Designed miniproteins, single chains. Designs and how they scored, part 78

Each design is a single chain, and the fold is of that chain. pLDDT is the mean over its residues in the fold that is shown.

## One batch from the design tools (miniprotein)

Design m2869
Fold by ESMFold2-Fast:
Structure m2869 (fold): chain A 68 residues (1-68)
Amino acid sequence: SAMLRLIGLALRFMGIPGISARIVGDRTIEATASPGHEDTLRALAAELRRDPRFEVTLSGNRLTVTVR
């Protein structure tokens, strides 16, 4: 289920200092880095991009993940 994957991602992001996350659609979650935590968000984006089940877009301090 896409929703169960999104909930799993939200719980994961909630555990990361300086990262906030919200589910923004049926298949999409958005994570935002607080000032000074952009490197953490970049590392997270790189890790998620290795999973072909996710479409990952990084723009500034905002990470968008869509479940395929």
Scores: mean pLDDT 85

Design m2870
Fold by ESMFold2-Fast:
Parts: C-alpha cells; structure tokens; sequence
Structure m2870 (fold): chain A 92 residues (1-92)
C-alpha cells in the first residue's frame, strides 16, 4: 500500500500536479510508519523538491531535514545524497 501511494505521488509529480503529488506522498509516509524506511525518506525528499519548484525554500527545509534524518541512518556519511542534503540545509 505505501509503495503504491508513493508511485502515485511520483506520477502526479511528473505531471506537475503538485497538490496531488504531496497528498499521495503523505499517504505513503502514513502507511509506512517505519522511521528507517527508505520510501519515507524518498517521499520527504520529493515533497521538499516540490516546495523548491514552487519557490518555497522555507517550506522545503523541514522536509529535507526529515529526509536527511532517514538517509543518514541507512546510507554512508559520504553518500552524494547525504552530502547534498546537508549542503542545502546549511546554506539556508
């Protein structure tokens, strides 16, 4: 179920329907409920990307922080995604 909602979120994101993309990503997060689930990290990352695409970096920031928290537990410290998320957060 969580994976299915995540995939629907991706479909709406690719179509530029950001409101529905966020709705489905939030449903994926709710159904997973695993604090170390990579899918939850990806959903937070994509919600952050949507807010950045809308010119709302302040709204994106808490989502990138949530994504970094999850990815830092499952990926190496020097992973490009971990480093890029840290760089973005520190630049705000």
Amino acid sequence: KAKEYFEKGLEYFEKGDYEKAIEYYEKAIELSKDPNDVLVGEAYLNIGKIYLAQGKPEEALPYYKKALEIYSKVLPKDHPLVLSLKSFIESQ
Scores: mean pLDDT 82

Design m2871
Fold by ESMFold2-Fast:
Structure m2871 (fold): chain A 58 residues (1-58)
Amino acid sequence: SDARLAESAAESARLKGWVDLLRAGRTDELTPEQRAAAERVLAAKDAGRAAARKIAAE
């Protein structure tokens, strides 16, 4: 539904903003919960890149 798409887009935009702040070292602008969410996204991204590199090397 359109409402679900809008909600998912809003969540993605929010997470991207927190990740961008974390990457910029601007952690003072993040709550502890927002920082934890951003760190989880980065960890998942790093794991995905590591898995992709392993597959490409085979």
Scores: mean pLDDT 75

Design m2872
Fold by ESMFold2-Fast:
Structure m2872 (fold): chain A 76 residues (1-76)
Amino acid sequence: VSPLESAVFREVALHHAAHPDDPIASYAEIARALGVSVPTVSRAARALEERGVVVRTPRGVRLARAAPEAYEAAFA
């Protein structure tokens, strides 16, 4: 996992923890938090989706069912 992918995953996980009723973190919100562009977040989110750890939606990114394994990998 690249440093950018780990950072994007962390932002999605933090959003989910803070907003359990709306677990989708917007691309713009993640981009602002990390100081990067929306296309940069989209690319990292695509890589995380390919790993099965997030789901991309038109509104943003949410944790996938495999998120507990990804959480261990990102925060261990």
Scores: mean pLDDT 75

Design m2873
Fold by ESMFold2-Fast:
Structure m2873 (fold): chain A 63 residues (1-63)
Amino acid sequence: AEEEIRELERETLEEIERLKEEGRPDEEILELTREGIERAMEILRRNGLLTPEDEAAYQRTLA
């Protein structure tokens, strides 16, 4: 679970950096970030590690 999330974070940050270097719009970067957060929440939920507090924090970030 933790290893999966670290891998996801690494991959997401690499992709965000690539989009920034290519001059892609902020909306595309934000969408990629949202996808990464949703994937992380799913990994945590699947492993029974998602707390109500964490879920609320992620929802605020997605809003």
Scores: mean pLDDT 74

Design m2874
Fold by ESMFold2-Fast:
Structure m2874 (fold): chain A 84 residues (1-84)
Amino acid sequence: SVEEIVAAVRARKPSPLMRGVNIGELEAALRADPRVRRFSTSLAPGETADLVVSPIRTPDGDFALIMAVRADGSVAAGVVELAA
């Protein structure tokens, strides 16, 4: 669910595979969260995809990689930049 993806991003933890996530709802939830500085993705708000979150920690800041698998098997990605 959107809530589980947002929780994983905020916790800086990997998520299990989340099926059938609405991208428009995810984008709205991430951009409303004060811990999210930026969300960048090739996914359209009208899409639904299966998602996995992977945390990325660097000396310059924390990020989450969101890997997406569409129903046709094509892969897309989103990147969340996290506020300190």
Scores: mean pLDDT 83

Design m2875
Fold by ESMFold2-Fast:
Structure m2875 (fold): chain A 61 residues (1-61)
Amino acid sequence: SLTEEQKEALAKLGGVSVEEVDRALKLVEEGKASVDDSAEALAKAAGISVKAAEVIKFVLR
């Protein structure tokens, strides 16, 4: 799990909201999405931007 400060840093780096980061992380933790999926597939599953999905994939590797 990421701290609030780490989530804010990732949101700023990705140009997305903290809420988008939280949604993507929760789906990966629940096994509803995978970091091995394409950024487009993860973005669609999480309801976030492709850019946000790319940032999440980078961090969770």
Scores: mean pLDDT 76

Design m2876
Fold by ESMFold2-Fast:
Order: C-alpha cells, then sequence, then structure tokens
Structure m2876 (fold): chain A 81 residues (1-81)
C-alpha cells in the first residue's frame, strides 16, 4: 500500500546518504511499482495519483543526487499518506 511505498523511499534516501546508489535506485523503483499497482487498482483515486506524482519527483531527485530535495519530498509524502 501507500505506507509500504513511503517506507521504501525513506530507505532509498538512507541508502543514498550512505553512498549505496544501487540500493537507493532499487528501493525507489520498488516504491514506484507499488504506487503504479495501487493506481491500476484505483484509477480514479486522486490521493494515489498525487502520491505517485510526489514519489516520481522524489525518485528523480535521488537519481540526480539531490538528497535535500529527495528527503523533503519523502517527508511531504509521508505526511500525505
Amino acid sequence: GLRAAVENLREAVEAAKAGDTRKAAALATAALLILVGEQIENPEDEKIKKALEMAKKAAAALDAGDLETAEKLVKELEEFV
């Protein structure tokens, strides 16, 4: 669910801070796959749609090495779900 996706993104930020970019990418991908699955099951759920958009931005920040933006977006997503 949404909480599992947030947990994976929090772990991705921690992995990135530790310099484990491969683990960070894998965890961010897992979070996005969870949210895509939730959106497929609930296509008109605006909360899931917004959570996926926020998660995509967090994953993009992680890929760019922008840990400050990634951490901020993950905290916002955690408060949203």
Scores: mean pLDDT 85

Design m2877
Fold by ESMFold2-Fast:
Structure m2877 (fold): chain A 125 residues (1-125)
Amino acid sequence: TLSASENEEAILKKEDKKVDPFYAFIQSLIDGKEPDKAIEFVPKKYENDPYVQNLLGQAYFKKGELDEAEKKYKKAIELNPNFAIAHNNLGLVYEKKGNLDEAIKEYKKALELNPNFEEAKNNLA
């Protein structure tokens, strides 16, 4: 499980933001090794939700569908350019594809947006 979802939950909790139970449910499917169910269960009403687009990116990443993961993370960033977690996750996609320069740029952007983002800091080290 130690995924971007733990960092997202920690960041939201630090800001006293309430985690949506639907996000937690979709994350539980991804962490439970059911990424296909996570993808299948997302209703169309969430197509412009940056948090759900980030979760879909994580599901595709777990399936090894890196091009689909990239599209979902880019949509999350388009909807919320300050989404530090989506930038970090896009960096992981670029790293997995061997595009190290683009990965470093995305990790730096994640850390710029959230200086306490330990995962992004570790990815740069």
Scores: mean pLDDT 81

Design m2878
Fold by ESMFold2-Fast:
Structure m2878 (fold): chain A 78 residues (1-78)
Amino acid sequence: SEEELIEEAEKLVKEADRAYQNGHYEKAWELYRKALELYEKVLGKDHPKVQEYRTRLARAYYGLGNPAEAVRAGKGVK
């Protein structure tokens, strides 16, 4: 159901926020990406929540500089 998908997305966002705060940027990026896919599927890409979570995904990505640097920095958090 749509409600179950939203609940899963919210759980993923909460875990992504924790990963981001702990410096695990690659994990945060992957979790935000999965959450965003669920939100877009249920709410549509123009919904305010989707825009907010796109911002969080972008923040995680920009915090890394680039994916290669993120992989080096996140060595051992696979």
Scores: mean pLDDT 75

Design m2879
Fold by ESMFold2-Fast:
Structure m2879 (fold): chain A 65 residues (1-65)
Amino acid sequence: AEEYFNQGLELASQKKYDEAIEKLKEALKLDPRFSSAAAMLIRLLEDLGKHEEAAEVRKEVASLA
């Protein structure tokens, strides 16, 4: 999970946002309670105007709270 999270952060720093989102989704698939990956994914989706996808991630995380 952390490996995919780190790859996502590196891709985001390179402005490869779509690839970063994919890596963060993989991190959450392996560890659905990975709060840092969820927070970063939500932030990137909101920043890219993908508000519906961000809302879906928020709902999935909330279901585990």
Scores: mean pLDDT 78

Design m2880
Fold by ESMFold2-Fast:
Structure m2880 (fold): chain A 55 residues (1-55)
Amino acid sequence: SMEDELRRLQAELDRELEEFRREYEAGRLSPEQLDERVGRIMELGDRILALQREL
């Protein structure tokens, strides 16, 4: 269902944000990797927002 997909995407976003925070604080990310990670987070956020508007 759309609700199940929304929960999955929200959980995925939470994990991506937590991992990004840890890697950023540890200084493990190159500028290119930083851009890729931010892009991934933004894409997940956009998908969540679109799905929420459809529900």
Scores: mean pLDDT 83

Design m2881
Fold by ESMFold2-Fast:
Structure m2881 (fold): chain A 85 residues (1-85)
Amino acid sequence: SEEELFNELMKLVGETLDKVKEALATLDGESAIAYLKELKAEFTEKMNEIISKVKDPSAEAKLNLFKQATLNQIDALIAEIKAKA
């Protein structure tokens, strides 16, 4: 169902953001950037799989907004790490 897909997506977002927080607590500089880039790629692939199962255009648009927001947050953190170097 659309509700199950939404719940699966929100779980993936939460798990990804938790991994981001752990990486920032344990990794620095280039190691952190490398991990976040790999995490971003994995997240994008998994998100696209969930979104591909959505049939309602308004639900698809909503899920794409959560995907974009999460990717933008990871990109902003990569930029912050680069600025500290």
Scores: mean pLDDT 85

Design m2882
Fold by ESMFold2-Fast:
Structure m2882 (fold): chain A 73 residues (1-73)
Amino acid sequence: SPSYAELLAQAVEAALRGTQAYKAGDLAAAIEHYEEAIRYLQALADQGSAAARRYAEEVRAVKERLEAELRAR
């Protein structure tokens, strides 16, 4: 199983890539990167990390807004 540090590093990297894709105007890529971040954060939350659970909820809220923007285009 991946370590806590490895899962957190993967989640942060995926969230950063999502933000970079959004700034570049690529909503589809941003959504995919945020989905990846949520998967790593959910794994940490399932192990009992309250911080990862909160971060996953924040990333989910961003993803839902981007999905709504993509549907409106």
Scores: mean pLDDT 87

Design m2883
Fold by ESMFold2-Fast:
Structure m2883 (fold): chain A 65 residues (1-65)
Amino acid sequence: GEADRERAIEIIMEKGGLDRERAEGTVDALQSPDPVIRAAARRELRERGLTEEEIEEIERLVAKT
């Protein structure tokens, strides 16, 4: 739901240092039907210092959206 999307955005902003617009774009990329776009979004989160556990939490929240 929207609350799950908002939580995912907040984690990306807090842990990745992204502004809201970029965090929303990352969530949208993780929801993409294209596996290449999803893989690129996961890679960006790792490069920004998120742990695999934090990325898995974001992906779980995004799946509920």
Scores: mean pLDDT 85

Design m2884
Fold by ESMFold2-Fast:
Structure m2884 (fold): chain A 73 residues (1-73)
Amino acid sequence: SMELLEKYNKLLEELQKALVEFSKVASDEEVKELMAKVLEKVKKAQEYLDQGKYEEAIKIVEEALEEVKKALE
């Protein structure tokens, strides 16, 4: 579905923005650790997209975004 792909891309943009905000307030070590975890999740989400599993891919990116937002608290 193009609508699901658009939702996925919007979530990736929100995730990128949240990571930029995190990088302004966190140490280099904290940024590196969170980036590594986020990149693993994004890679897994891309694998689900390649399999046509759009809803599962979206869920993983939403989970990554929630983790970044919690780290900003």
Scores: mean pLDDT 85

Design m2885
Fold by ESMFold2-Fast:
Structure m2885 (fold): chain A 65 residues (1-65)
Amino acid sequence: SEIDRDADIGMLEILVAVAGGESLEIEGGTITVTGSPERREQFLAAAPLLKAAAAKLGYELRIVE
């Protein structure tokens, strides 16, 4: 349902913030995540985990540094 998907997206948004991401945008089947320059190494190290989490929700993840 939409409410379950919104909750899952909310959890992904929290994971992105913890990993050093600054923003998360959804358009169509793609989730675009922008990383903080100050936490670049941490963010890139977390990228595989973020991609796996997005894929479980049916989205392609795009990482922007």
Scores: mean pLDDT 77

Design m2886
Fold by ESMFold2-Fast:
Structure m2886 (fold): chain A 65 residues (1-65)
Amino acid sequence: SMAETLREIVKNLEEGKLTEEDLEKLREILLSLPLPAQLALHRELIAVNPEFAEKIDAVFEEVLA
């Protein structure tokens, strides 16, 4: 499910193991969400691990463009 995929992404993010495959899955999740939910998720993911902020920002910029 989308929720299970997001949970796995968050776990990998917390562990500093976020992969390009995780970023592709995140893009698919974002495309299924309304804008307020996309923006809330953006803030939450950066808060989980700021070291990945640039990679997370790149996915959100692609979806929002």
Scores: mean pLDDT 85

Design m2887
Fold by ESMFold2-Fast:
Structure m2887 (fold): chain A 75 residues (1-75)
Amino acid sequence: MEEALRLVEEAEELVKKGAEAEKAGDYKKAAELYREAARLLREAAELAPDPELREALLEAAKRVEERAKIAEEKA
């Protein structure tokens, strides 16, 4: 669980930085940060001990990837 928690915390920080970049108009940087966050969320999902948490993390990863695609199209 410690490893999964660490990955989630890192992903949350990357999402915050991505949102800051997006607000600044740096869509390329935002897309890169969001994609890295989504990758970490998927890794956390693989390590998650229960199915509900695993599915929640995969859902979060999909939402963050969608944000990355939107940001990339604006870059």
Scores: mean pLDDT 84

Design m2888
Fold by ESMFold2-Fast:
Structure m2888 (fold): chain A 80 residues (1-80)
Amino acid sequence: LPSLEEFLRSLSREELAYRVMTSGLGYKGLAIRLGKYDEANKIYDLMMQGLEALENGDVDKAIEYYLKMREIRDKVVKES
């Protein structure tokens, strides 16, 4: 089975941008619902940086920011 990183690399730039945005907004919303406002702000900042990286053609950097958002989300879920 491909890793999450390999899966993300298989997406088009448009599909990856859509996933960065939808995952970022979803993870931010989850963090807010759990009262984790600092984590919600970090997720939002990483989402915006990922989208900027894709606009500049840096797919590797966008995936790096996506994985950082997911790490914060997993921590938020574990602590709730």
Scores: mean pLDDT 86

Design m2889
Fold by ESMFold2-Fast:
Structure m2889 (fold): chain A 70 residues (1-70)
Amino acid sequence: KLKELEEEARRAEEEARRAEELSRQYFEKAKALPPDVEATSHLMAGIAYATEAYLNRKRAERLRAEAEKL
Protein backbone atom coordinates (compact mmCIF):
# COMPACT_ATOMS: atom_id res chain seq x y z
CA LYS A 1 0.00 0.00 0.00
CA LEU A 2 2.69 2.51 1.04
CA LYS A 3 5.02 1.29 -1.73
CA GLU A 4 2.23 1.57 -4.31
CA LEU A 5 1.51 5.19 -3.32
CA GLU A 6 5.22 6.07 -3.55
CA GLU A 7 5.50 4.44 -7.00
CA GLU A 8 2.40 6.28 -8.26
CA ALA A 9 3.81 9.56 -6.92
CA ARG A 10 7.10 8.95 -8.77
CA ARG A 11 5.22 8.27 -12.02
CA ALA A 12 3.20 11.47 -11.61
CA GLU A 13 6.41 13.43 -10.96
CA GLU A 14 7.96 11.97 -14.13
CA GLU A 15 4.85 12.85 -16.16
CA ALA A 16 4.99 16.39 -14.75
CA ARG A 17 8.66 16.77 -15.73
CA ARG A 18 7.94 15.57 -19.27
CA ALA A 19 5.00 17.96 -19.64
CA GLU A 20 7.07 20.85 -18.23
CA GLU A 21 9.78 20.18 -20.83
CA LEU A 22 7.23 20.05 -23.68
CA SER A 23 5.57 23.24 -22.44
CA ARG A 24 8.93 25.04 -22.43
CA GLN A 25 9.74 23.82 -25.95
CA TYR A 26 6.39 25.05 -27.32
CA PHE A 27 6.75 28.46 -25.65
CA GLU A 28 10.24 28.80 -27.17
CA LYS A 29 8.87 27.90 -30.61
CA ALA A 30 6.06 30.45 -30.23
CA LYS A 31 8.56 33.21 -29.36
CA ALA A 32 10.56 32.47 -32.53
CA LEU A 33 7.54 32.82 -34.84
CA PRO A 34 5.80 35.96 -36.15
CA PRO A 35 2.63 36.78 -34.17
CA ASP A 36 0.17 34.80 -36.30
CA VAL A 37 -1.99 31.67 -36.21
CA GLU A 38 1.03 29.35 -36.10
CA ALA A 39 2.53 31.17 -33.10
CA THR A 40 -0.88 31.06 -31.38
CA SER A 41 -1.11 27.28 -31.94
CA HIS A 42 2.30 26.74 -30.32
CA LEU A 43 1.36 29.01 -27.42
CA MET A 44 -1.86 27.06 -26.83
CA ALA A 45 0.06 23.76 -26.90
CA GLY A 46 2.50 25.19 -24.33
CA ILE A 47 -0.38 26.20 -22.06
CA ALA A 48 -1.96 22.74 -22.38
CA TYR A 49 1.28 21.00 -21.37
CA ALA A 50 1.82 23.46 -18.51
CA THR A 51 -1.67 22.55 -17.25
CA GLU A 52 -0.90 18.82 -17.47
CA ALA A 53 2.34 19.40 -15.53
CA TYR A 54 0.48 21.32 -12.81
CA LEU A 55 -2.16 18.59 -12.43
CA ASN A 56 0.47 15.84 -12.27
CA ARG A 57 2.46 17.79 -9.66
CA LYS A 58 -0.70 18.14 -7.55
CA ARG A 59 -1.45 14.43 -7.94
CA ALA A 60 2.08 13.55 -6.78
CA GLU A 61 1.76 15.87 -3.75
CA ARG A 62 -1.53 14.23 -2.79
CA LEU A 63 -0.11 10.70 -3.15
CA ARG A 64 2.92 11.60 -1.02
CA ALA A 65 0.66 13.13 1.65
CA GLU A 66 -1.42 9.92 1.72
CA ALA A 67 1.75 7.84 2.06
CA GLU A 68 2.90 9.98 5.02
CA LYS A 69 -0.41 9.39 6.82
CA LEU A 70 0.20 5.63 6.74
Scores: mean pLDDT 81

Design m2890
Fold by ESMFold2-Fast:
Structure m2890 (fold): chain A 70 residues (1-70)
Amino acid sequence: SMEAKEYAEKGLELFKQGKYEEAVKYAEKAIKLDPNLAEAYGILASALARLGKYEEAEKYFEKYLELVKK
């Protein structure tokens, strides 16, 4: 949905600003609205890795890869 993509775009913007906790929240909102939105999982995984949550980051990165393979 457009709303899910908008949350993902905001999450990416926050990530680029170094606001990793906020990026996580927006990526999670995007996933809640569209569980198949690959880009939201990529943003979530990247933000979690920056926060040192490597095991969680790996899990969501695997989900990202699953979704981009179509």
Scores: mean pLDDT 88

Design m2891
Fold by ESMFold2-Fast:
Structure m2891 (fold): chain A 70 residues (1-70)
Amino acid sequence: MNKVDKEAAYKLATEHLGLGEKPARLLAEAVEAYNQGDFEKAEELKRELLEKYPEEAARIRSLYNLATGE
């Protein structure tokens, strides 16, 4: 499958990027919202992640962009 789903996004965030459980779950939820066409919710979740976890912002942006194709 070429599409990154919620489970795959969570695994990539935790296993590949070393993100903690909470930011990884929120990132997976943002990717799921994007995949469901809820772009407003996806953007809000992404913004919340970047504001709450600024230390991990570059990794969060990288994985979100990879998963969504943005």
Scores: mean pLDDT 78

Design m2892
Fold by ESMFold2-Fast:
Structure m2892 (fold): chain A 96 residues (1-96)
Amino acid sequence: SAREELKEKLKTEYKLNDEEIEKVFKLEAEMREKMARGKSLEEVKEELLKKAEEEKNEKEAKLIEIAYELIKDLLDKLLKMAEEVDREIAERLAKR
């Protein structure tokens, strides 16, 4: 369901077709793999955009930007959840 909800979001917000959505998911997976190998999200974005520019592929550049925004949004949400958990743990330990 989460993947289906994300597909619907990509169709409605970015007006992507099914082929473009699958390319976004492949780009997201590639970006995450490069990040797992120690690159920052910004470094990965710049690397992929440079390649798209060299290939003069404006559609690929657009899909890279969308994949970047999806990862950035997820990381921001994960950070906010971690901060909330840390706050709740600290508050519980302070209560007697």
Scores: mean pLDDT 81

Design m2893
Fold by ESMFold2-Fast:
Structure m2893 (fold): chain A 60 residues (1-60)
Amino acid sequence: SEKDKLEKELEETLEKMEKEKEKLLEQNKDDPEMQKKIEEHYKELKELFKERGKKALEEL
């Protein structure tokens, strides 16, 4: 269904965001302050994306 396709796309995007976060954390493993900023940024970004995705699914 169209809904299933959208749910899969949303999940794949969230997976990519998680992988990007992990890569950035590894690149900044000697900078704990930067790691905290990276984690907070991706937490906010993922929450915003999830909320937008939920609204998109509810309008199908």
Scores: mean pLDDT 82

Design m2894
Fold by ESMFold2-Fast:
Structure m2894 (fold): chain A 113 residues (1-113)
Amino acid sequence: MEAEELARKVAERVREALAGVPSLTDEQIDAIADGVAKAVEAALRGEEVSITINATLTPEAVGRLLQALREALEGKLDIEARYSGPVGSPTVDRFELTIRGPAGGVGRLTLTS
């Protein structure tokens, strides 16, 4: 699969997964989707990219995002996610996504409040 094609499909799924999340603007959703697309493309091409976006996620939004990524990338790319926030918080303070490809490519996405 072309790197651009997979990246585009993942971006579409991320937009759908985050649609209607009250803590996110349309611009933030687009930035997250584009950031994920760039990370996927870099991972597949054997390149390295790091992207930081100012966006606040809820635990539910994190779950939706991770589910969309798993469904799109399972068996194709390695996905690692880390997030932090106070126990019982309605938001996460920091979300870090790392996508690794078989050729050593790494895409990193950081979302910060």
Scores: mean pLDDT 80

Design m2895
Fold by ESMFold2-Fast:
Structure m2895 (fold): chain A 57 residues (1-57)
Amino acid sequence: DLEGLTAVSQAVADGIRAGNFEEAERKAREVAEKLGIDPEVLESILAQGRIAYEQRQ
């Protein structure tokens, strides 16, 4: 579901901008669970987000 993927990606992006990746990961996992996002896709999005977060630190 494209809308679900957008919602998860937005939660990660918001957390990166706020400097709180742990909260972003928590919210992204909650959204993914509610929308039935594939676990492999969720982990891929989180891995990309973590790399982006670390590069900004």
Scores: mean pLDDT 77

Design m2896
Fold by ESMFold2-Fast:
Structure m2896 (fold): chain A 93 residues (1-93)
Amino acid sequence: DLDLTSRRGREARRRLSQDHDVTFSGSASTSTTSSSMNSLTDQGMQALRQGRSVGLLITSTSSSMQTARQQLQRARDRGSRLGPVQTELISRN
């Protein structure tokens, strides 16, 4: 439905799996990661404004997902467009 079986969808699924696998052991400290997530929010907004995809899937940690979801929702509210991967990511939780 969301092209999960197509090349694009398979890429999104593997990206989520790899990000989760990479960050599964890196969610102990939120202080330092919070700063990185805040930076990602600003970077994501700028990239969305340019109409380009952002690597918001680099980390699937709960905090990172929350930050990405907030920035994407804000971009949607502002009338910015989202990529299929970003939309799929925030839908998955």
Scores: mean pLDDT 47

Design m2897
Fold by ESMFold2-Fast:
Structure m2897 (fold): chain A 71 residues (1-71)
Amino acid sequence: GVEELIAALESPDPAVRALAALALGFSRDPRAIPALAKALEDPDPRVRRAAEQALRGIGGEEAAATLAAVR
């Protein structure tokens, strides 16, 4: 579920983190927003891009504020 995908954002494998971020975007669950905020600062640019896409997919004021705060 969403909690398992949030945990996957902490994976040592950047491919797993990127896929988890994209899956969280499709879930549109705002519980993912704090974890995706950390992913926006990920050392791998693909993970950062996936997190940005996910936050845009979730939408709303909290997601928009998160994107503004870390970009």
Scores: mean pLDDT 80

Design m2898
Fold by ESMFold2-Fast:
Structure m2898 (fold): chain A 74 residues (1-74)
Amino acid sequence: DEAAEALAAGERGDPADVEPLIALLSHPDPRTRAAAALALGRIGDPRAVEPLRALLSDPDPTVRTAAAFALMQI
């Protein structure tokens, strides 16, 4: 489950996971996009700022909320 793996990456806080997580923000499953956004917020790497800003326009309201919370952490 890519969503579960994304959340685990956020808990690890490894900056090497930032680029793979940014790629998951474009995943077709909104659960995976939301999980990746939350994980990027937990890592707090500024590389995620512009991708997360774009995610604020996501069609899924849960994904938009996750992106907003993530941006508050960075």
Scores: mean pLDDT 84

Design m2899
Fold by ESMFold2-Fast:
Structure m2899 (fold): chain A 57 residues (1-57)
Amino acid sequence: MLYRAVRDVTDSDGPVLPLRKGDLLEVLEELSDRLWVARSLATGRTGLVPRDAVEPV
């Protein structure tokens, strides 16, 4: 399912995938209640994303 970043995600958010507000993501796996593994459609990179930083499209 596609998700969208609702805010910028940077180094200050921890060891997570950097995102810009509005970036589209493909969620691959729920790692925990707070962190998901996702792929950025803008960059093709995979990494951890905070669940509170994304919304379903």
Scores: mean pLDDT 77

Design m2900
Fold by ESMFold2-Fast:
Order: C-alpha cells, then structure tokens, then sequence
Structure m2900 (fold): chain A 70 residues (1-70)
C-alpha cells in the first residue's frame, strides 16, 4: 500500500541520517584517539565506512520496497 511505502521511505531517511551522525561522531572520536594519524587518512577511512553503510541501507530499502510491491 501507499502508506507502507511512505513508512518505508521515512525509515530509510531516518537510517541515512543516523548513519551520517554516527560517522561524524566516529570521526571526532578517532581524531581524538589518534592524534599522530593524518586527519585526511582518518576522514578517508570514516567516509569509506559510511559509504558502505549507506549502500547497505539503500539495498535493504530496495528489497523491502520490492516485497511491498509484490
């Protein structure tokens, strides 16, 4: 139903925002814990992890959307 699709879209957006916020917090924590590591390397690792998490969230969204439309 359209209501199920709307709830799924809201869950997707919430998960994306949470992933971004967690990545920001993780970056700050890693910067504090690793003062001798170049900031660019910590940022690159954090962004790579975020990209993988966002891809996983997107694939789960697509799977659930297909199940609703089936």
Amino acid sequence: SMEEIKKLEEEYLKEVIEAINEAADRFEARMAANPDTPAREILAETLDELAKELAKIREEYKKKLAEIKA
Scores: mean pLDDT 87

Design m2901
Fold by ESMFold2-Fast:
Structure m2901 (fold): chain A 73 residues (1-73)
Amino acid sequence: SEAELAAAQASLSPTEIAVLRLLRDAGRPLSVAEIARALGVSPSTVSRALRNLEARGEVVRTPDGRYALAPAV
């Protein structure tokens, strides 16, 4: 729901929010390098954000080492 999405986003850093928006807009799995290039941030910053988002269940790592939005359920 919108309330659940808003509550989830309120607890995220600006970089984590930007990563989620990029993955949603891309509609495909992205590598750390692709995300870093698109957002203009370092790969280490992206890796930290992705680790936090994966721990929260917001993103999943694909078998080829890319990241995608987690299924809603």
Scores: mean pLDDT 78

Design m2902
Fold by ESMFold2-Fast:
Structure m2902 (fold): chain A 96 residues (1-96)
Amino acid sequence: SEEEFQRRLREAEEEARRRREEKKAEYEAVMMEAEGAMELILASSEALELVSRARRRGPEEEERARAEGERRIEEAARRAEEARREGEELVREARE
């Protein structure tokens, strides 16, 4: 019947909408994880540069640069982990 066809069409559209929302959440999660990973890579590179520059100024400056670099890497790693968890939560919510 036309009524049965219209019902199936609505069900198909709703399923397609849910699939699009799921894929959007998955894409957003991947982007958040990638952004966090890039921030961690940049923090690591900056830490290496800080230590390299400080070595020319002496042992105490090198030690301070190492401590500062470690703090920056730790903070970037924490943010990357938070972004990964937020992405996982977005995907979980979209699948409900």
Scores: mean pLDDT 87

Design m2903
Fold by ESMFold2-Fast:
Structure m2903 (fold): chain A 66 residues (1-66)
Amino acid sequence: SEVEELVRRAKEAARAGDEEAAVRYIEEMDRLGASPEQLEEVGVEAATHGLERATAKAAEAVRRRL
């Protein structure tokens, strides 16, 4: 799915240290209605690579869904 592709791209951006790209992919996932589980998966990857803004963005999107 489109969301599954965004999850993959966001994780790749996080691994590359590209926080701006990771945030953009997370925002697109949020807009497309990604599940809390998908957003948490990306948030964990961002946190693992020290990307504080991307981690926070994913957490905000998860909270809005709960």
Scores: mean pLDDT 88

Design m2904
Fold by ESMFold2-Fast:
Structure m2904 (fold): chain A 57 residues (1-57)
Amino acid sequence: PPLLREAEKALEKGDVEKAKELAQEFISRVEPFRNVPGLKELADEYLKRAEELLKKA
């Protein structure tokens, strides 16, 4: 997803503040999809990745 990739690139550039903001926004947008059976597994993988970004930032 574009927002998650932007967060990863921001962290790579050392822009920790922007990376956190983008990752939190991505989490907020993806969390509702965890309750959709067809999207739950994909949503869980993306949420895990975004949370790992927040822990590193």
Scores: mean pLDDT 78

Design m2905
Fold by ESMFold2-Fast:
Structure m2905 (fold): chain A 83 residues (1-83)
Amino acid sequence: DEYLNKGIELYKQGKLEEAVKYFEEAIKKDPNNAKAYAALGVVLAKLGKYDEADEYFLKALELLKDNEEEKEEVNKLLEELNE
């Protein structure tokens, strides 16, 4: 998750457009990375792109279906991004 981690760092620095690029690279490397979809949704919502944010959140939920451990990890990430 090198791209995911770098995207989170950039998000915390307020570099939202750069964070988007790193989350997109994380998805490109692993299309099943629910955390990357959820993180991209958060950044897009911060940028006012609510329709796009909703699409990525729905994709994250689809990937997390019946995986309670992964859901907890995504929830921890969302809490981290909301601090």
Scores: mean pLDDT 83

